Designed miniproteins, single chains, continued (5). Designs and how they scored, part 103

Each design is a single chain, and the fold is of that chain. pLDDT is the mean over its residues in the fold that is shown.

## One batch from the design tools (miniprotein)

Design m19577
Fold by ESMFold2-Fast:
Parts: sequence; structure tokens; C-alpha cells
Structure m19577 (fold): chain A 60 residues (1-60)
Amino acid sequence: SEQEKLIAQAEKDYEEASKRFVEASKKWRENPKDKETLFEAVEAALRLMNAYLDLKIARK
């Protein structure tokens, strides 16, 4: 169904955002004084939050 396709896409987007956040967070933790890696980790966290909300909406 159309709903199943939307859920599948949202799940894929969430998985990709989760992987990026883990990678960015790890880089920042390895170099905690590097502002660039901190900003990348924050950006990845915001993208993950948005992907989670989209997934939650798609599952309604």
C-alpha cells in the first residue's frame, strides 16, 4: 500500500540518520576540542530528530 511505502522510506531515512549521528558523535568524542566535529555532531543530531518525527508521523 501507499502507507507501507511511506513507512519503509521513513524507516530507511531514520536508519541513515542514525548511522550518520553515531559516526559524527564518535568523531567529536575522539576530538572533543574540535569545534568542527562538534558542529557536525549537532547537525547530525538535529537530522536524526527530524527523521524520528517523520517516522512517527508515517506510522500513524
Scores: mean pLDDT 84

Design m19578
Fold by ESMFold2-Fast:
Structure m19578 (fold): chain A 72 residues (1-72)
Amino acid sequence: SGQDLQAELQELLREIYRLYRENPDNEKLRELFRKAVELADQGVAALDAGDLATAEKLLEQMRELLEEMKKL
C-alpha cells in the first residue's frame, strides 16, 4: 500500500541521513547521500501521484544506495 511504501521511504531516509551525519567529510558518502535525496524527492512525488510502481522502483534504488553507503 502507499502507506507501507511511505513508511519504508521514511525509514530509509533516517538510516541514510544517520550514516551521512556520522561521516560528513567523506566525499563518496556525500555523493551517495545527494543521489539518495534526489531519489527520495522522486519517491515522494510518485507516492503523492498514486504511482506505486514507480515508488517501488525508486525505493529499490534507495536500498541499493544504502548498502553502498554501509560499505564506506
Scores: mean pLDDT 86

Design m19579
Fold by ESMFold2-Fast:
Structure m19579 (fold): chain A 85 residues (1-85)
Amino acid sequence: MKVIKLDRIEVGDLIEVPKDGTVVELPDGSKIFVKGDYLVGISPDGIVTTAPLKVGSRLEVGNYIFEVVEVTDDKVILRVVEIKP
């Protein structure tokens, strides 16, 4: 599988997650990817969360809360809403 590693993210950042199964790895070791009609998050301790690919949906994974801002044919755009300490 293709992996995109993000070294740093801030509240308000826009993050692109491809729909081709590419895994986006977050600074805390959490992973986000698209599977079917769902956004999937996996925390470093293995907790799995899901959100529908729909504008306004929120995904909580690891230390992060994301909101779906845009869904295109090839990618999903997420906004970083919150970073927990």
Scores: mean pLDDT 86

Design m19580
Fold by ESMFold2-Fast:
Structure m19580 (fold): chain A 65 residues (1-65)
Amino acid sequence: SQETRDLIRKAADAAKAGNYEEAAELVRQIAPGNERDIEAVVNMVKTIAGLPDEVAERILELARE
């Protein structure tokens, strides 16, 4: 959906800017209450934003809260 694509782009932009808490919140909005989908969305954000593994892991931890 367009809304999902827009949220993924916003999450990638937030992650690039170092706003990991905001990126994690956007990930949670895309995949509310679903661990598997949260991991998939974090992987998409990681790929789009070119994030190191360490940063992607941090966002994943925050999104699981």
Scores: mean pLDDT 82

Design m19581
Fold by ESMFold2-Fast:
Structure m19581 (fold): chain A 79 residues (1-79)
Amino acid sequence: MSPEELLEELLEAIKNKDFERAIEIAEKLLTQTLSAEQREFLLNEVIPAFAEATKDVSSSDPKVQKLEKLLVELYTRNP
């Protein structure tokens, strides 16, 4: 799958609060190099959706913590 397709599926999984699926997709994205436009999508669409999906979920949830770390790594490894 292309990085664009994976980012769209990641956004959908997060919106559906399917954090197990979101983790799987984020791990696949870590094997890819993201373009500037794809990183902009991550910042402007994916990360805000994650914040919205987790606002009523405990920050100590292991799946939420793992997904947050993966999203940070996705952004920071392609500065």
Scores: mean pLDDT 80

Design m19582
Fold by ESMFold2-Fast:
Structure m19582 (fold): chain A 101 residues (1-101)
Amino acid sequence: AEQERLERDIEEVAELTKEVVYAHLKRMRDAGVLPESTTDEDIEARAERMAENTRKALREAVEQGRYESFLRSLARASKLDYEIFGDPLFKKAAERYEELA
């Protein structure tokens, strides 16, 4: 059903967002941008919070009839992060967000 498809797509986007944010924060710590005292558990918790925020935002976007527009905005943001940081995960995320839009 369309509702089941939307719920699966929302969960996929949230999980992908978690993966990308986790990798990005680890890179920022390794580059000295985040404090060395930032633990892997701290990074995982922050990535999980971002995934949950993404689920909430996507559900709100569905209710407002802006789901596709919101996914395209996520794709654009991830593409910009790829252009700035060069991490292939941002490119992969951007392509997948655009595909789901």
Scores: mean pLDDT 85

Design m19583
Fold by ESMFold2-Fast:
Formats: C-alpha cells, structure tokens, sequence
Structure m19583 (fold): chain A 61 residues (1-61)
C-alpha cells in the first residue's frame, strides 16, 4: 500500500524551512524503522518561487 503526504514550505522563512526539514527527516527515520521505501520530490512552486510543495511517499516493500 502507498501513503502520500504533502508539505508546503516557505523558503523565505528560515525557521519554517528548518521545521519542515526536521519533520521530513523524522518521517524518513520512521519509514526506515517500518521497512518502507521513502521517497521525496518537489511537485510545485508558487509564482514568486518563494514557496515549494514537497510530496513524500511511503511504499511497503
């Protein structure tokens, strides 16, 4: 089964960036402990380029 989570990050705010990165790291750690494949990709950007949306996918092996 495949689970997908989406995160939107404001690149102009260093604290928001760090918080989002920390959450992604924790999710990757959890996926590794559960034996799942962890993938991350950027899927969209705002018109001004200041906001990026990332998609995180968990797939059972």
Amino acid sequence: MKEVKTFTVDLSDPEARQKALDEIVELGKKAKEEGKLFEIRGVSRSADGKTVTYEVTFTEK
Scores: mean pLDDT 75

Design m19584
Fold by ESMFold2-Fast:
Structure m19584 (fold): chain A 68 residues (1-68)
Amino acid sequence: MEPEVIKVDAGKASLEELKELAEKLSEETGKRVMVTGIRVDESGAMVLSRVEAENGEVLKEEVIVVPA
């Protein structure tokens, strides 16, 4: 059985901010957390970042870049 996943949209947060938020929420809830952020990088590309964490540990990092 897959664990219940808490999904959070963090807006324009950086990858480091997403990691910190995912670690904190996963530790506090004892559940797997997926945090998503969308930003525009210096080249004008849209960057979608996802971080998955469980029990205060980052399990997965995913970055998708959509060119301008």
Scores: mean pLDDT 77

Design m19585
Fold by ESMFold2-Fast:
Structure m19585 (fold): chain A 91 residues (1-91)
Amino acid sequence: SRLERLAEEARRALEEARRALEAGDLEAFERALERFGEALREAYPLLPEEKQRELHRLVGEAQRALAAKDYERALEHLERAVELLEEYAEE
């Protein structure tokens, strides 16, 4: 399904972001987060309201962590966002 493909795209982007962060490449990290955000934006309207609210909360927490330069905490929230997409795509 389209949601499954978007979940896969988000997963790949998150893995790219993690590798970039470990390498200290903040430019690559930001590019990976841009691709991640694109996948989430397309997936959002495909979710039921309850999961849309949870996704919105997780993204907000990640954005707050990014603003604080807490990149590891941001990735934790984005991991949960991808898991939410993957779980629902399997239903």
Scores: mean pLDDT 88

Design m19586
Fold by ESMFold2-Fast:
Structure m19586 (fold): chain A 61 residues (1-61)
Amino acid sequence: ASPEEIVQQLRAQAAQAESLGLLTPEIAALVEKAIAAALAGDWEKMLEYIRQADAALQAAR
């Protein structure tokens, strides 16, 4: 997928998390870092930040 498609997907998922009350400032910061990594073409860093955001989201439940 293109970087634009991945960014769109990440933003859509962040909006869904916000609607569920799960989007903390920490998770929001990790999503922004993942988006920045995706735009830079750094897929390994993007996946690292997504994994960290997922772990924080699970801890927030």
Scores: mean pLDDT 76

Design m19587
Fold by ESMFold2-Fast:
Structure m19587 (fold): chain A 81 residues (1-81)
Amino acid sequence: MSPVEKRIEELRERAEKDPRLSEEALKLIYELLELAKQLPDSETLFVIDLAEEGIENLSDEQLTKATKTLIESAKATLAKL
């Protein structure tokens, strides 16, 4: 497993264990992480760092909104590749 893949799995496990996160937020985080796996490593690491910061510092509502924005950004990046 690459260091990047390990960080994705660690973030997924962390999100699953956080009782503050709604089912909607968890589904969006899963979608974001699956998209991140398809990005170049630099973009993937950036997405992971933002998601980790969001889980630590944002409310569920703020995290849900931020994750939707990151998903849209990741999809736009993939469309240009």
Scores: mean pLDDT 80

Design m19588
Fold by ESMFold2-Fast:
Structure m19588 (fold): chain A 100 residues (1-100)
Amino acid sequence: ALKEVEEKSEELLEKLKPLVEEAKEYYEKTKDPKAAVLKVTRPTAEAMAEVAELLLEKLGEELTEEEKEALRRFLETVERVEREGLPIEEAYERLSETLR
């Protein structure tokens, strides 16, 4: 439902606020936009994974099987990156390939 989507969007924004601020501070120190983005890539992916789980739980009946499978694959990729303790740069490459 639209109202539930609005509520989840608000939750996502609250989770992303500290990550955006961290990226800005890192950019001010390094003056490297790529390094700033990579610094927050993992925690941003983790926040997006939580939203993906909520979408599957709340909107599961409204999602197609293909959309559900895409969300599940994204979640599996985030969990694998966390479990393997990969460097941020390698995590960025793996997540970029999964989302293509």
Scores: mean pLDDT 64

Design m19589
Fold by ESMFold2-Fast:
Structure m19589 (fold): chain A 91 residues (1-91)
Amino acid sequence: PGPVVTSVEPREAVAKAGEDVTFTITTSQDATVTVELLRPDPETGYFRVIESKTATGKTPTVTITLPDEPGEYVVRATNAAGSAVARVRVE
């Protein structure tokens, strides 16, 4: 079987608007993963991608600069075999 994303750490984070948060993605073996920051649109309720990055490795790290708008956000790491998520509260 191919590489799968198993986790995004920290699974929950609290940070201030505009801060950098570094996430560690764990995969079962070396993989290229897409890491996306998602926000709920307050007018539609749909989650939208506001940042997208790629990382490669077994335990790659990705630093995401948080938006200036406070609220609940999701960090999602995805490859062809699956995804894992972390939750971020921006205060």
Scores: mean pLDDT 81

Design m19590
Fold by ESMFold2-Fast:
Parts: structure tokens; sequence; C-alpha cells
Structure m19590 (fold): chain A 83 residues (1-83)
């Protein structure tokens, strides 16, 4: 799975989250709270909102602290919250 495909699944799943959950996830990503961010991805995986492959990629990037990818994830959440 590509990063672009994982981000697309993340966006689709995030649209099904409550506004409170989206705001908490965005705060975690913007404050480098990787533990809280990993918990969000884990809950999305358990709820079937994202595939196993997407969840594994997102968790790997969060554990690696890839700043560019974290910025893209935060951007997705900001776009959803702006609507």
Amino acid sequence: MSREEALAEFRKGALQLSRRSLESALAALENDDFVAALSVVHEMRKAGLISEEAAELLERELRARDRAFLAEMAGVLREILAQ
C-alpha cells in the first residue's frame, strides 16, 4: 500500500469520526503526542474505518516520527474540521 492510498483511507475513516475525536486527533498530531495519535489509528482499525494495511502503514509512520507524513495527516483533519 502507498502512503497516498493510506491517507485516502484515513480521510474516509476520519469523516465518520465525531468532531470531538477529530479535534483530539489533530491536537495529538500538532503536539507530537504520538501515543495519543497511535491510539486514534488503533481505534479506527478496531472500528473497521480503515483497512489493516492502511492502519499498519499509519502506525509505522507515527512510530518513525516522519514529520512530513504527520503534517499530511494533520492537514487531512484540518480540511475535514474546516467543513
Scores: mean pLDDT 82

Design m19591
Fold by ESMFold2-Fast:
Structure m19591 (fold): chain A 92 residues (1-92)
Amino acid sequence: ERQQLLLQLADQALQDADILAKQGLTDEAKKVREHAEKARQAAEAGDLDGALEHLGKALEVIGKAELKLDPSIDEKELKEAVKRLVEELRRL
């Protein structure tokens, strides 16, 4: 179920925000939480495009946080991977 999947992904992003906060990335955690909450609200309202947009923004912040924790990660490759994930979600 597409709407259920988007709700699960929003909940996962909220969990990721908690993990980032525990790692000391409180600003990134706040941004992920805001985007994930908006994604959840959009999905609950049946706005699947809005949910995907907000999930994409949450994933971008998570990716930037991962780069801060491991600077050996290629930033361009990570950004392209996040964009591909958002595009695949749109095809559901």
Scores: mean pLDDT 79

Design m19592
Fold by ESMFold2-Fast:
Parts: C-alpha cells; sequence; structure tokens
Structure m19592 (fold): chain A 69 residues (1-69)
C-alpha cells in the first residue's frame, strides 16, 4: 500500500462517511489516538487488525481506492 493510499480519514471524508468514522474512532482508544494525531498509517494498521470496528467504512474505502483489505 502506497503512502498516498493510507490517508484513512481523508478517504473517509471523500466517501462522505466522516460522521460514521468519527463515532467509531471514539469507541476505540487506539483509533482515537491515531485520529487525534492524524496518523493515517497507524489508522490503517488498526483497521487491518480490527476490521470489525469499522468494517463497512474500511470496505467502502478499500473498494473505492483499490486498497488491499
Amino acid sequence: MSEDEIQAYGLVIEAGLDKKWHEKVLEDEELKEAYEKFDPKKAMEVLRKNPQLVQDVAKEIAEKYNIPF
């Protein structure tokens, strides 16, 4: 996965899923920390390890940008 493809929050905004993403980030401490620091690489690592936390959002982002899930 290229660096340009690891902008999880930016991709969520483009997909129109920012509110759903924000709610899920607040439920997980590791995702919350990644979001507060705006670390898309860390956020993508957490999503890969725990896709069930935001599975719908992660799936839509992966399908839209052809990112391996």
Scores: mean pLDDT 54

Design m19593
Fold by ESMFold2-Fast:
Structure m19593 (fold): chain A 96 residues (1-96)
Amino acid sequence: MKEEIEKLRKEANEYYIKASSYSLGAMSAEEEERVTRELYEKKAKENPELREEYERKKREAEERARREKREFEELREEYEKKAKELEKKAEELEKE
């Protein structure tokens, strides 16, 4: 019983660590989008003749970052759910 409970808690902690890693990935994608957006906005102002090309690249970067952020958020939620299920099993075994 004690060994089984310890294994479940260890696995739950490993999933929480993975979830935290994906949360950081989502924040990094959001920051990369902001930096890329500001860069292309600056370039469009400096080179008006290329404005349409830079606006297109900005939109492409925004869509990519939005997709990456969503994927990381989905993975975070998945691993948090797995961790909670393992914790619940450990708690139920402690009550026996």
Scores: mean pLDDT 84

Design m19594
Fold by ESMFold2-Fast:
Structure m19594 (fold): chain A 85 residues (1-85)
Amino acid sequence: MKGDLTVTVETEDGKKVTLHLKNATPEDVARAVNAAARALTGSDLTPEQREKIADAAKRAIETNKPVTVELEVGGKKLKVTIEPL
């Protein structure tokens, strides 16, 4: 399953990365969020966090509804919002 998605990764201090993904699989979303998290925190997502993002992306695509996930990466809180287009 794949979809067109806008993914926003935001820190508590207001830093934001917005990603526009076309024909993205859940795994593509997890990789993109990992890259954004690394840029914002200096740390990679854990395998469990990557799976959580992939599952959230799958839910957003299947339901055509926004899904929000909160993560703690490198001691920083991240808010990830996945919006189907």
Scores: mean pLDDT 85

Design m19595
Fold by ESMFold2-Fast:
Structure m19595 (fold): chain A 65 residues (1-65)
Amino acid sequence: KEIEERIRELALKLGLSEEEVESLSPLQLIGATEALAIQKGLPKEELERITEELEKLREEYLKAK
């Protein structure tokens, strides 16, 4: 499904392993990706951008169920 694949791609881009991406649900991936971005100490502007994108993906995933 397109939304689930977009969530996986974003998680991989932000540094989650392929094994983590395969083992976690889409909602767990969103949470893990956000936590990883915070842990990496990304600049405020980048963190805001990532958080906004993750929230949009969460909304789309829930609407598409």
Scores: mean pLDDT 78

Design m19596
Fold by ESMFold2-Fast:
Structure m19596 (fold): chain A 79 residues (1-79)
Amino acid sequence: DELKQKILELLSKVGENLAKAVKEAIEEKNLSEEQLAFLLDWLEKALKEKKGAFELADVFTLAMIKIEMGEEFTEEDLE
């Protein structure tokens, strides 16, 4: 899946352990294409803001919670 590969490539630049954890979570939760696109968009925004690996892990965790709860991820969640 192209979206999954894009997410993993993006995260591998900041940490292989984080990329592996994200890959496992995506497979376990069976995320839809829409949910994958949502996750990719927010991770790309966080990376452009020069977030480090720990901050990206927090963004990923929040995005997964929002996806599971059916809530929208906002820019306030990046602070």
Scores: mean pLDDT 69

Design m19597
Fold by ESMFold2-Fast:
Structure m19597 (fold): chain A 66 residues (1-66)
Amino acid sequence: SGLEESMEKNREADIRAARELLEEALASTDRSRAAALETAALLLAATSGDEEALREIRERVREAEA
């Protein structure tokens, strides 16, 4: 079960990092920096395999860009 434990740990870490990047993006006054951080957050969420977290982050990015 070591593979399952590693996969879950990596997923949790990636989603935590993605949320932190998104919070930094939303706090940024630099539009270019904010866009780069939003892209990094989406990429981390997408590669994590957590589709619910990806939907959450996508929606938050969409709201920030609207």
Scores: mean pLDDT 81

Design m19598
Fold by ESMFold2-Fast:
Structure m19598 (fold): chain A 115 residues (1-115)
Amino acid sequence: SYMDQIAAKQKQFLADVAKATPDIARALALVEKARAVLDPRFGLTEEELDALARVIETDPEVARVLVTAYETIKKYAPNNDRIVYLTAAAATLLWVEGYEQFIYSSIATVVPGLL
C-alpha cells in the first residue's frame, strides 16, 4: 500500500540519518541557502530558520537530519533550489518538534519521485 511504501522509505531515511556525519558547518550553510530563497507561500519563516540554526549548533543529530534531507531531495529535484532548501529545512523542523515519523511523508508530498 501507499502507507507501507512511506513507512519503508521513512525507515530507510532514519537509517541514512544514523550513518551521516554531523557536519554542523554544512548544515548551517544549508539554513542560509533556505533563508536566501524564502517564499511566504511556502509557510516557512525567518524566525523558524533562526530557531533551526540555534538547535543545529547544539545538536549534531539535527545537523545529520538536515544534510540527509537535503541529499535525499536534491537527488530527485536537482534543478529546483527553492524546493530543495526549503523542504529540507521544513522537514528538519518536524524532527526538532518531535514529529520524526512524518518527515518522509512531508517531503514526499512536495518532491515527486521520492516514493
Scores: mean pLDDT 82

Design m19599
Fold by ESMFold2-Fast:
Structure m19599 (fold): chain A 97 residues (1-97)
Amino acid sequence: SSIDKKVDEALKILEKIKKEALKNGDILTAERAEHVKKILEKGREKGIITSEEVDEIIKISEEILNSKPEERREKMNKMTPLVTKLHLKLHMEEAAK
């Protein structure tokens, strides 16, 4: 599906962020990128992720990759509201069962 292709693209960008962060010793950024990857994969499995949410993750991830390494940790903070929203949606879905 169109959403599956977008999720796969987001996961590729996040993996690049993780690998570069690990290379630079930025463990926090690497862990945060891995966390976003896991929440995307779970959201796809549960069918609760929207195309708009994936587009926003791709947009922020591209901004992070296009930033200087020293700026990436601060730019990763732009993910926080969306990750929080997806976490809440996942918990609500599990509670409904």
Scores: mean pLDDT 85

Design m19600
Fold by ESMFold2-Fast:
Structure m19600 (fold): chain A 73 residues (1-73)
Amino acid sequence: MSITAERIEKLVKEGKEDEAAELARQTLDRMRGSLKERLKFEIEDIEKELARNPSPELQEALDYLKKQLETLE
């Protein structure tokens, strides 16, 4: 993320605003996809752990992650 932010800033300073905008858009699209996939895997891992070791804290975490995933879909 930091490297990409520096690249975008450099492009803006060089007057390449169109390239900076395109790089930013591509980065956001990739981050959204990666976040959805990460949430899906985290939910599956927590569900598996919760089935073996029931815990109120894990149940709350699972519910929260499921709500986040629904918001992104």
Scores: mean pLDDT 76

Design m19601
Fold by ESMFold2-Fast:
Structure m19601 (fold): chain A 94 residues (1-94)
Amino acid sequence: MEKELSEEELKKIAREIAERLDEIEPLPEEENKAILEEFPEAVEPLRLAGVPREKLGAVIKEMAEKAGKKNVKKVAEEMANLGVEALEEAVRKV
């Protein structure tokens, strides 16, 4: 679980979570707050990726379970990159 993941593996995890973002249910506020306090470094990248505040804890929890706690910030940064790419592609199509 705490093994060093490749950049490709982190991007795959970020993409899988981003694709299911609408299906991820928000955690109870107390649990959401506790997770945000444990992983403050992931909050800014995920907000840049367009993740609503109420879903931040649920997304961080899933990242920690799939990538390990030490990789949460890196996965969050990869989700931010995906959000920027999606915005640029949407602008080009319309």
Scores: mean pLDDT 76

Design m19602
Fold by ESMFold2-Fast:
Structure m19602 (fold): chain A 62 residues (1-62)
Amino acid sequence: EVEALQARAEALRRQADVARQAAELTPDSMRPGVEALAAKLTAEADELAAQARRLLDEQLRA
């Protein structure tokens, strides 16, 4: 369901924002790891959004 994919993407984006804020408060030695986590969460959110877009496109082409 498109709505479920969009809801999951939004939740992951919120988690990515929290991780990004935490990275700013993290010591330099550990900051890259926290930034990598934020990037991973953003990539997962983008993938779910892309899946939702593909499903919408399929409905338009059906």
Scores: mean pLDDT 80

Design m19603
Fold by ESMFold2-Fast:
Structure m19603 (fold): chain A 74 residues (1-74)
Amino acid sequence: DIGLEILKKEAEKIIKEAEKIIKEKPEAAELAEKAIEIAQEIIDIIENKEPVPGKVLLEKLKEAKELVEEAKKK
């Protein structure tokens, strides 16, 4: 499923960006770690082929992206 592969790649990008934030801005680590946790949940759901609606995965992805943006503002 191309849609799930795109969501997985976006989640992987969030993890990479959040890891970079933790390294460069330790004061933002808590927000970045939460973003990693949510992005990892998305990857796990997709890899385990769990019957989760795409809308729920998109909402999780949005939450993780918002946490990364908030961390960048620190």
Scores: mean pLDDT 83

Design m19604
Fold by ESMFold2-Fast:
Parts: structure tokens; sequence; C-alpha cells
Structure m19604 (fold): chain A 73 residues (1-73)
């Protein structure tokens, strides 16, 4: 499940999502949240979205998705 999602993302975003998943598996929630935020920023910036509030909301949603996918693996 997680690998399939990562493989469907742009390479730069996929790398950040993989780092977030690895950090979660290692028990480092703070690093995982940071990588999820970086991934969300890359995704939204590619769509022309630079609003920090929207980026933070997307980062939170992406972190929750990554956490759910890591638990499913």
Amino acid sequence: MLKEVIDSLPPEVAKKVQKAADALKAGDKEKAEEYAREAARLLLSSQGITDEKLIEEAAKALFELIEALVKAD
C-alpha cells in the first residue's frame, strides 16, 4: 500500500514521503512531520499555491495519511 502510493508521486515528493515514513517507523514523529510538511509544500507549490495556511493544512492531512499507510504495512 505505502510503496504503491509513493511510486505514484513525483520523484521529489516521493522522496520526502518516504523519509517521513522512515522517520515514523524509527519513532521520530517530529522529523516525520517536518518531511510531510516539505512534501506538502512541494506538491502545493507545483500547483501555484504558496499560502502558508493551506500548506500547513495539507501537511497535517498528508502526515495523517502517511501514518495510516505506515500502520497498514
Scores: mean pLDDT 79

Design m19605
Fold by ESMFold2-Fast:
Structure m19605 (fold): chain A 70 residues (1-70)
Amino acid sequence: MDAVIRRTAAERGRDPEVFLRLVRLKQLILDPANRHLSLRELAYRVGFPSLATASRAFRAHFGVSPGELR
């Protein structure tokens, strides 16, 4: 269960709400039951207005794109 955690002052100062939405998005992308759903739909389900907004925030917080988890 070793994981590389990227903790920065920027992440600490960001809205916790945005981080929670990104964690939910990551969980939905990694769920095999959601494999047939588009990344856009999953981003919308967790409250992002667009996939572009979600992808930019996701990379800023996790260092990887949502598509890389697919």
Scores: mean pLDDT 70

Design m19606
Fold by ESMFold2-Fast:
Structure m19606 (fold): chain A 100 residues (1-100)
Amino acid sequence: GAKEAGELAERVAEEAVEAAERAVELARELGGSEEIIAEAEAARREAERAREAAREAAAGGSVEEAVGAAIAAIGAAIQAGLAARRSGASREEADELAGA
């Protein structure tokens, strides 16, 4: 039901936030440009917003809202992984961040 979908979306969003945080750290460690680091930080903020939306869906939203939050979280994790890749991270490191 909607609660279970929201709880699953919240877990997906939490993993996306962690992945985006690692991507920001990795971009900084690799000496990424201000633009690339800003992109990674924007992805982290999007993941945090998706986590909030997933939490609201779990508390009293719809399955549709939960699915939307999960999709937003996955998109944010992918963006963060791409930013890390542009900073010099290996494909494996970037793929792990996007898939977390």
Scores: mean pLDDT 80

Design m19607
Fold by ESMFold2-Fast:
Order: sequence, then structure tokens, then C-alpha cells
Structure m19607 (fold): chain A 94 residues (1-94)
Amino acid sequence: SKEEIQRLAREALEEVGLADASLEEVHEFGHRVGEEVARQSGHTELVEERGEIGGLAGAAAKYYAEGRWEEAEEYREKAERLLEEVRAKVAAKK
């Protein structure tokens, strides 16, 4: 349900100390997490793309937490499109 997704988004932001953070702060946090995932996985060539995915995912979570479904879905779809592109690049280099 929408209420369940909103609650889960709020809980996720609270767990990382961003419950009261701005959209910009949540986006920056997500971006840094994405970059670090790329570095730790040995895909340093994907640092910028993973950062962008993280930032978009963070923004989506913030909008879901606020009940702003249209904006949340837009950012989620952008993150998913970029994630599929990154996955395709990783698979092609196997």
C-alpha cells in the first residue's frame, strides 16, 4: 500500500540519520553511497554513474517519505533506467 511504502521510506531515512534532512542532503548522501559501492566492488570506471543512481534513489525515498508520489516515481524510474544501463555494461565486460 502507499501508506506502507511511505512508512518504510521514513524508517530508511531515520536509520541513516536523514529523517529531517533536505532533498539536497539526501541526494548528496545517496550519491556518496553509490560512489563508495562502485569503489568497493572494483568498478572504479562506474563511480560517477553509481553516484548518480544513489542520488536519484535517495531523492525518490525522500519524496515517498513525504507522500509526494508523482515526484518519487519520476526519480525512481530515472534511477532504475540508469541502473539497468550500468548492469548491462558490467555484464558485457564479463
Scores: mean pLDDT 84

Design m19608
Fold by ESMFold2-Fast:
Structure m19608 (fold): chain A 100 residues (1-100)
Amino acid sequence: MDVEKVKEAEKKMKEAAEKGKDFEEARKISEETRKLSEELIKKMQEVLTEEERKEIEELEKEYAELLKRGEPEEKLKELEKRAKEIKERIFKKVEELEKK
């Protein structure tokens, strides 16, 4: 599973923020973490509830709409909060599966 990769990326992002690294570097690390979380969610579709799948579909539709408009920054923060919530839920399920 990719939980370790996502956790490592998130840890690097936190360390970069604490050390006061350049904003562009922190932004890129954050974007990579988001991408890994999205890929992890897609891989773990079998462990997702219908409710969680609906949330992912809504996020994908909103993200596509923002990309089409070419000005996604204002709404990205709202999508990031929803993505983080889904990510934490998936982490819990994947970690439970890894114990088997």
Scores: mean pLDDT 65

Design m19609
Fold by ESMFold2-Fast:
Structure m19609 (fold): chain A 66 residues (1-66)
Amino acid sequence: MIFSVDQVERALTRAYIEGKITPEQANKVGKQLEGKESVSEEELREMLKEAGLTEEVAEYILELMK
C-alpha cells in the first residue's frame, strides 16, 4: 500500500492530539518525508521505527490511513 505525505501528516497530527507521540517524534518523521510525495507501507514502518515509535503506535498510525 502507498500513502501520500498528506495522509501521513494527518495521521501523525491525530496521534499527537491523542497523546500517542511526542512533537520530537513527529518532527523526526517529518524530516524523513522531506522531498517525498508518497511512501510505501514498508518505508513508513522504517521511518516510524527511526523516530523511536513503538510497534503498537506505528500500527495505530497505519490503521488511521486505511
Scores: mean pLDDT 83

Design m19610
Fold by ESMFold2-Fast:
Structure m19610 (fold): chain A 91 residues (1-91)
Amino acid sequence: SMEEEKKLRRELVLTFSSGTLLLLQAKLYIRTNAPKEEIEKVIKELEKLIKEGKELLEKAEKEFPDRTEFIENARKEIESLEKELEEIKKI
């Protein structure tokens, strides 16, 4: 339904926004030499959020396969978060 589509779009947007904030927090913690436990906690939260985002994306692809532009944009955003997370893990 349109209502279910709007809810799923909102959840994907919120997931990306939250992921971006966690990414910025992780970068800040690394730059300011925060305790390893604090850095690892933020990394773990970001990993969990990316996993949840992928599950939402799979649901969107299954339920709304005709929304190609939205799905591709959401996929690109999740892949961007994964790439940035891998770069952080190298530090």
Scores: mean pLDDT 87

Design m19611
Fold by ESMFold2-Fast:
Structure m19611 (fold): chain A 110 residues (1-110)
Amino acid sequence: SIEELKKKFEELSELRLKLLQNIDNKDVEGAIEELEKMSELLKELAKKTSGEIKELLKKASEEVEKTIERLKEAKKNNASQEEIEKIVYEGLKKLDEIFSKIDELLLNEE
């Protein structure tokens, strides 16, 4: 249902808040753990949906996984806090673009 999907997006928002808190605390490992939870939730949502929304949720999961890999590489290379923040904010911006498309699709379905 749309209501169930909305509840799962609220769970994603909570994980996003925890991700940003970990970044503010310079806890890159904690940030990666929250992103891994976000990726799994997006994969679960994709399994419960169909059509264009399913493909957008798969794309969202792939963008989260790319952000995880970029953060793991940054940590390995002792990247600055500024570089770590840039990776996270760029990843979240791509997620926001995908979620905006999902919102438009949901608005057109009654």
Scores: mean pLDDT 85

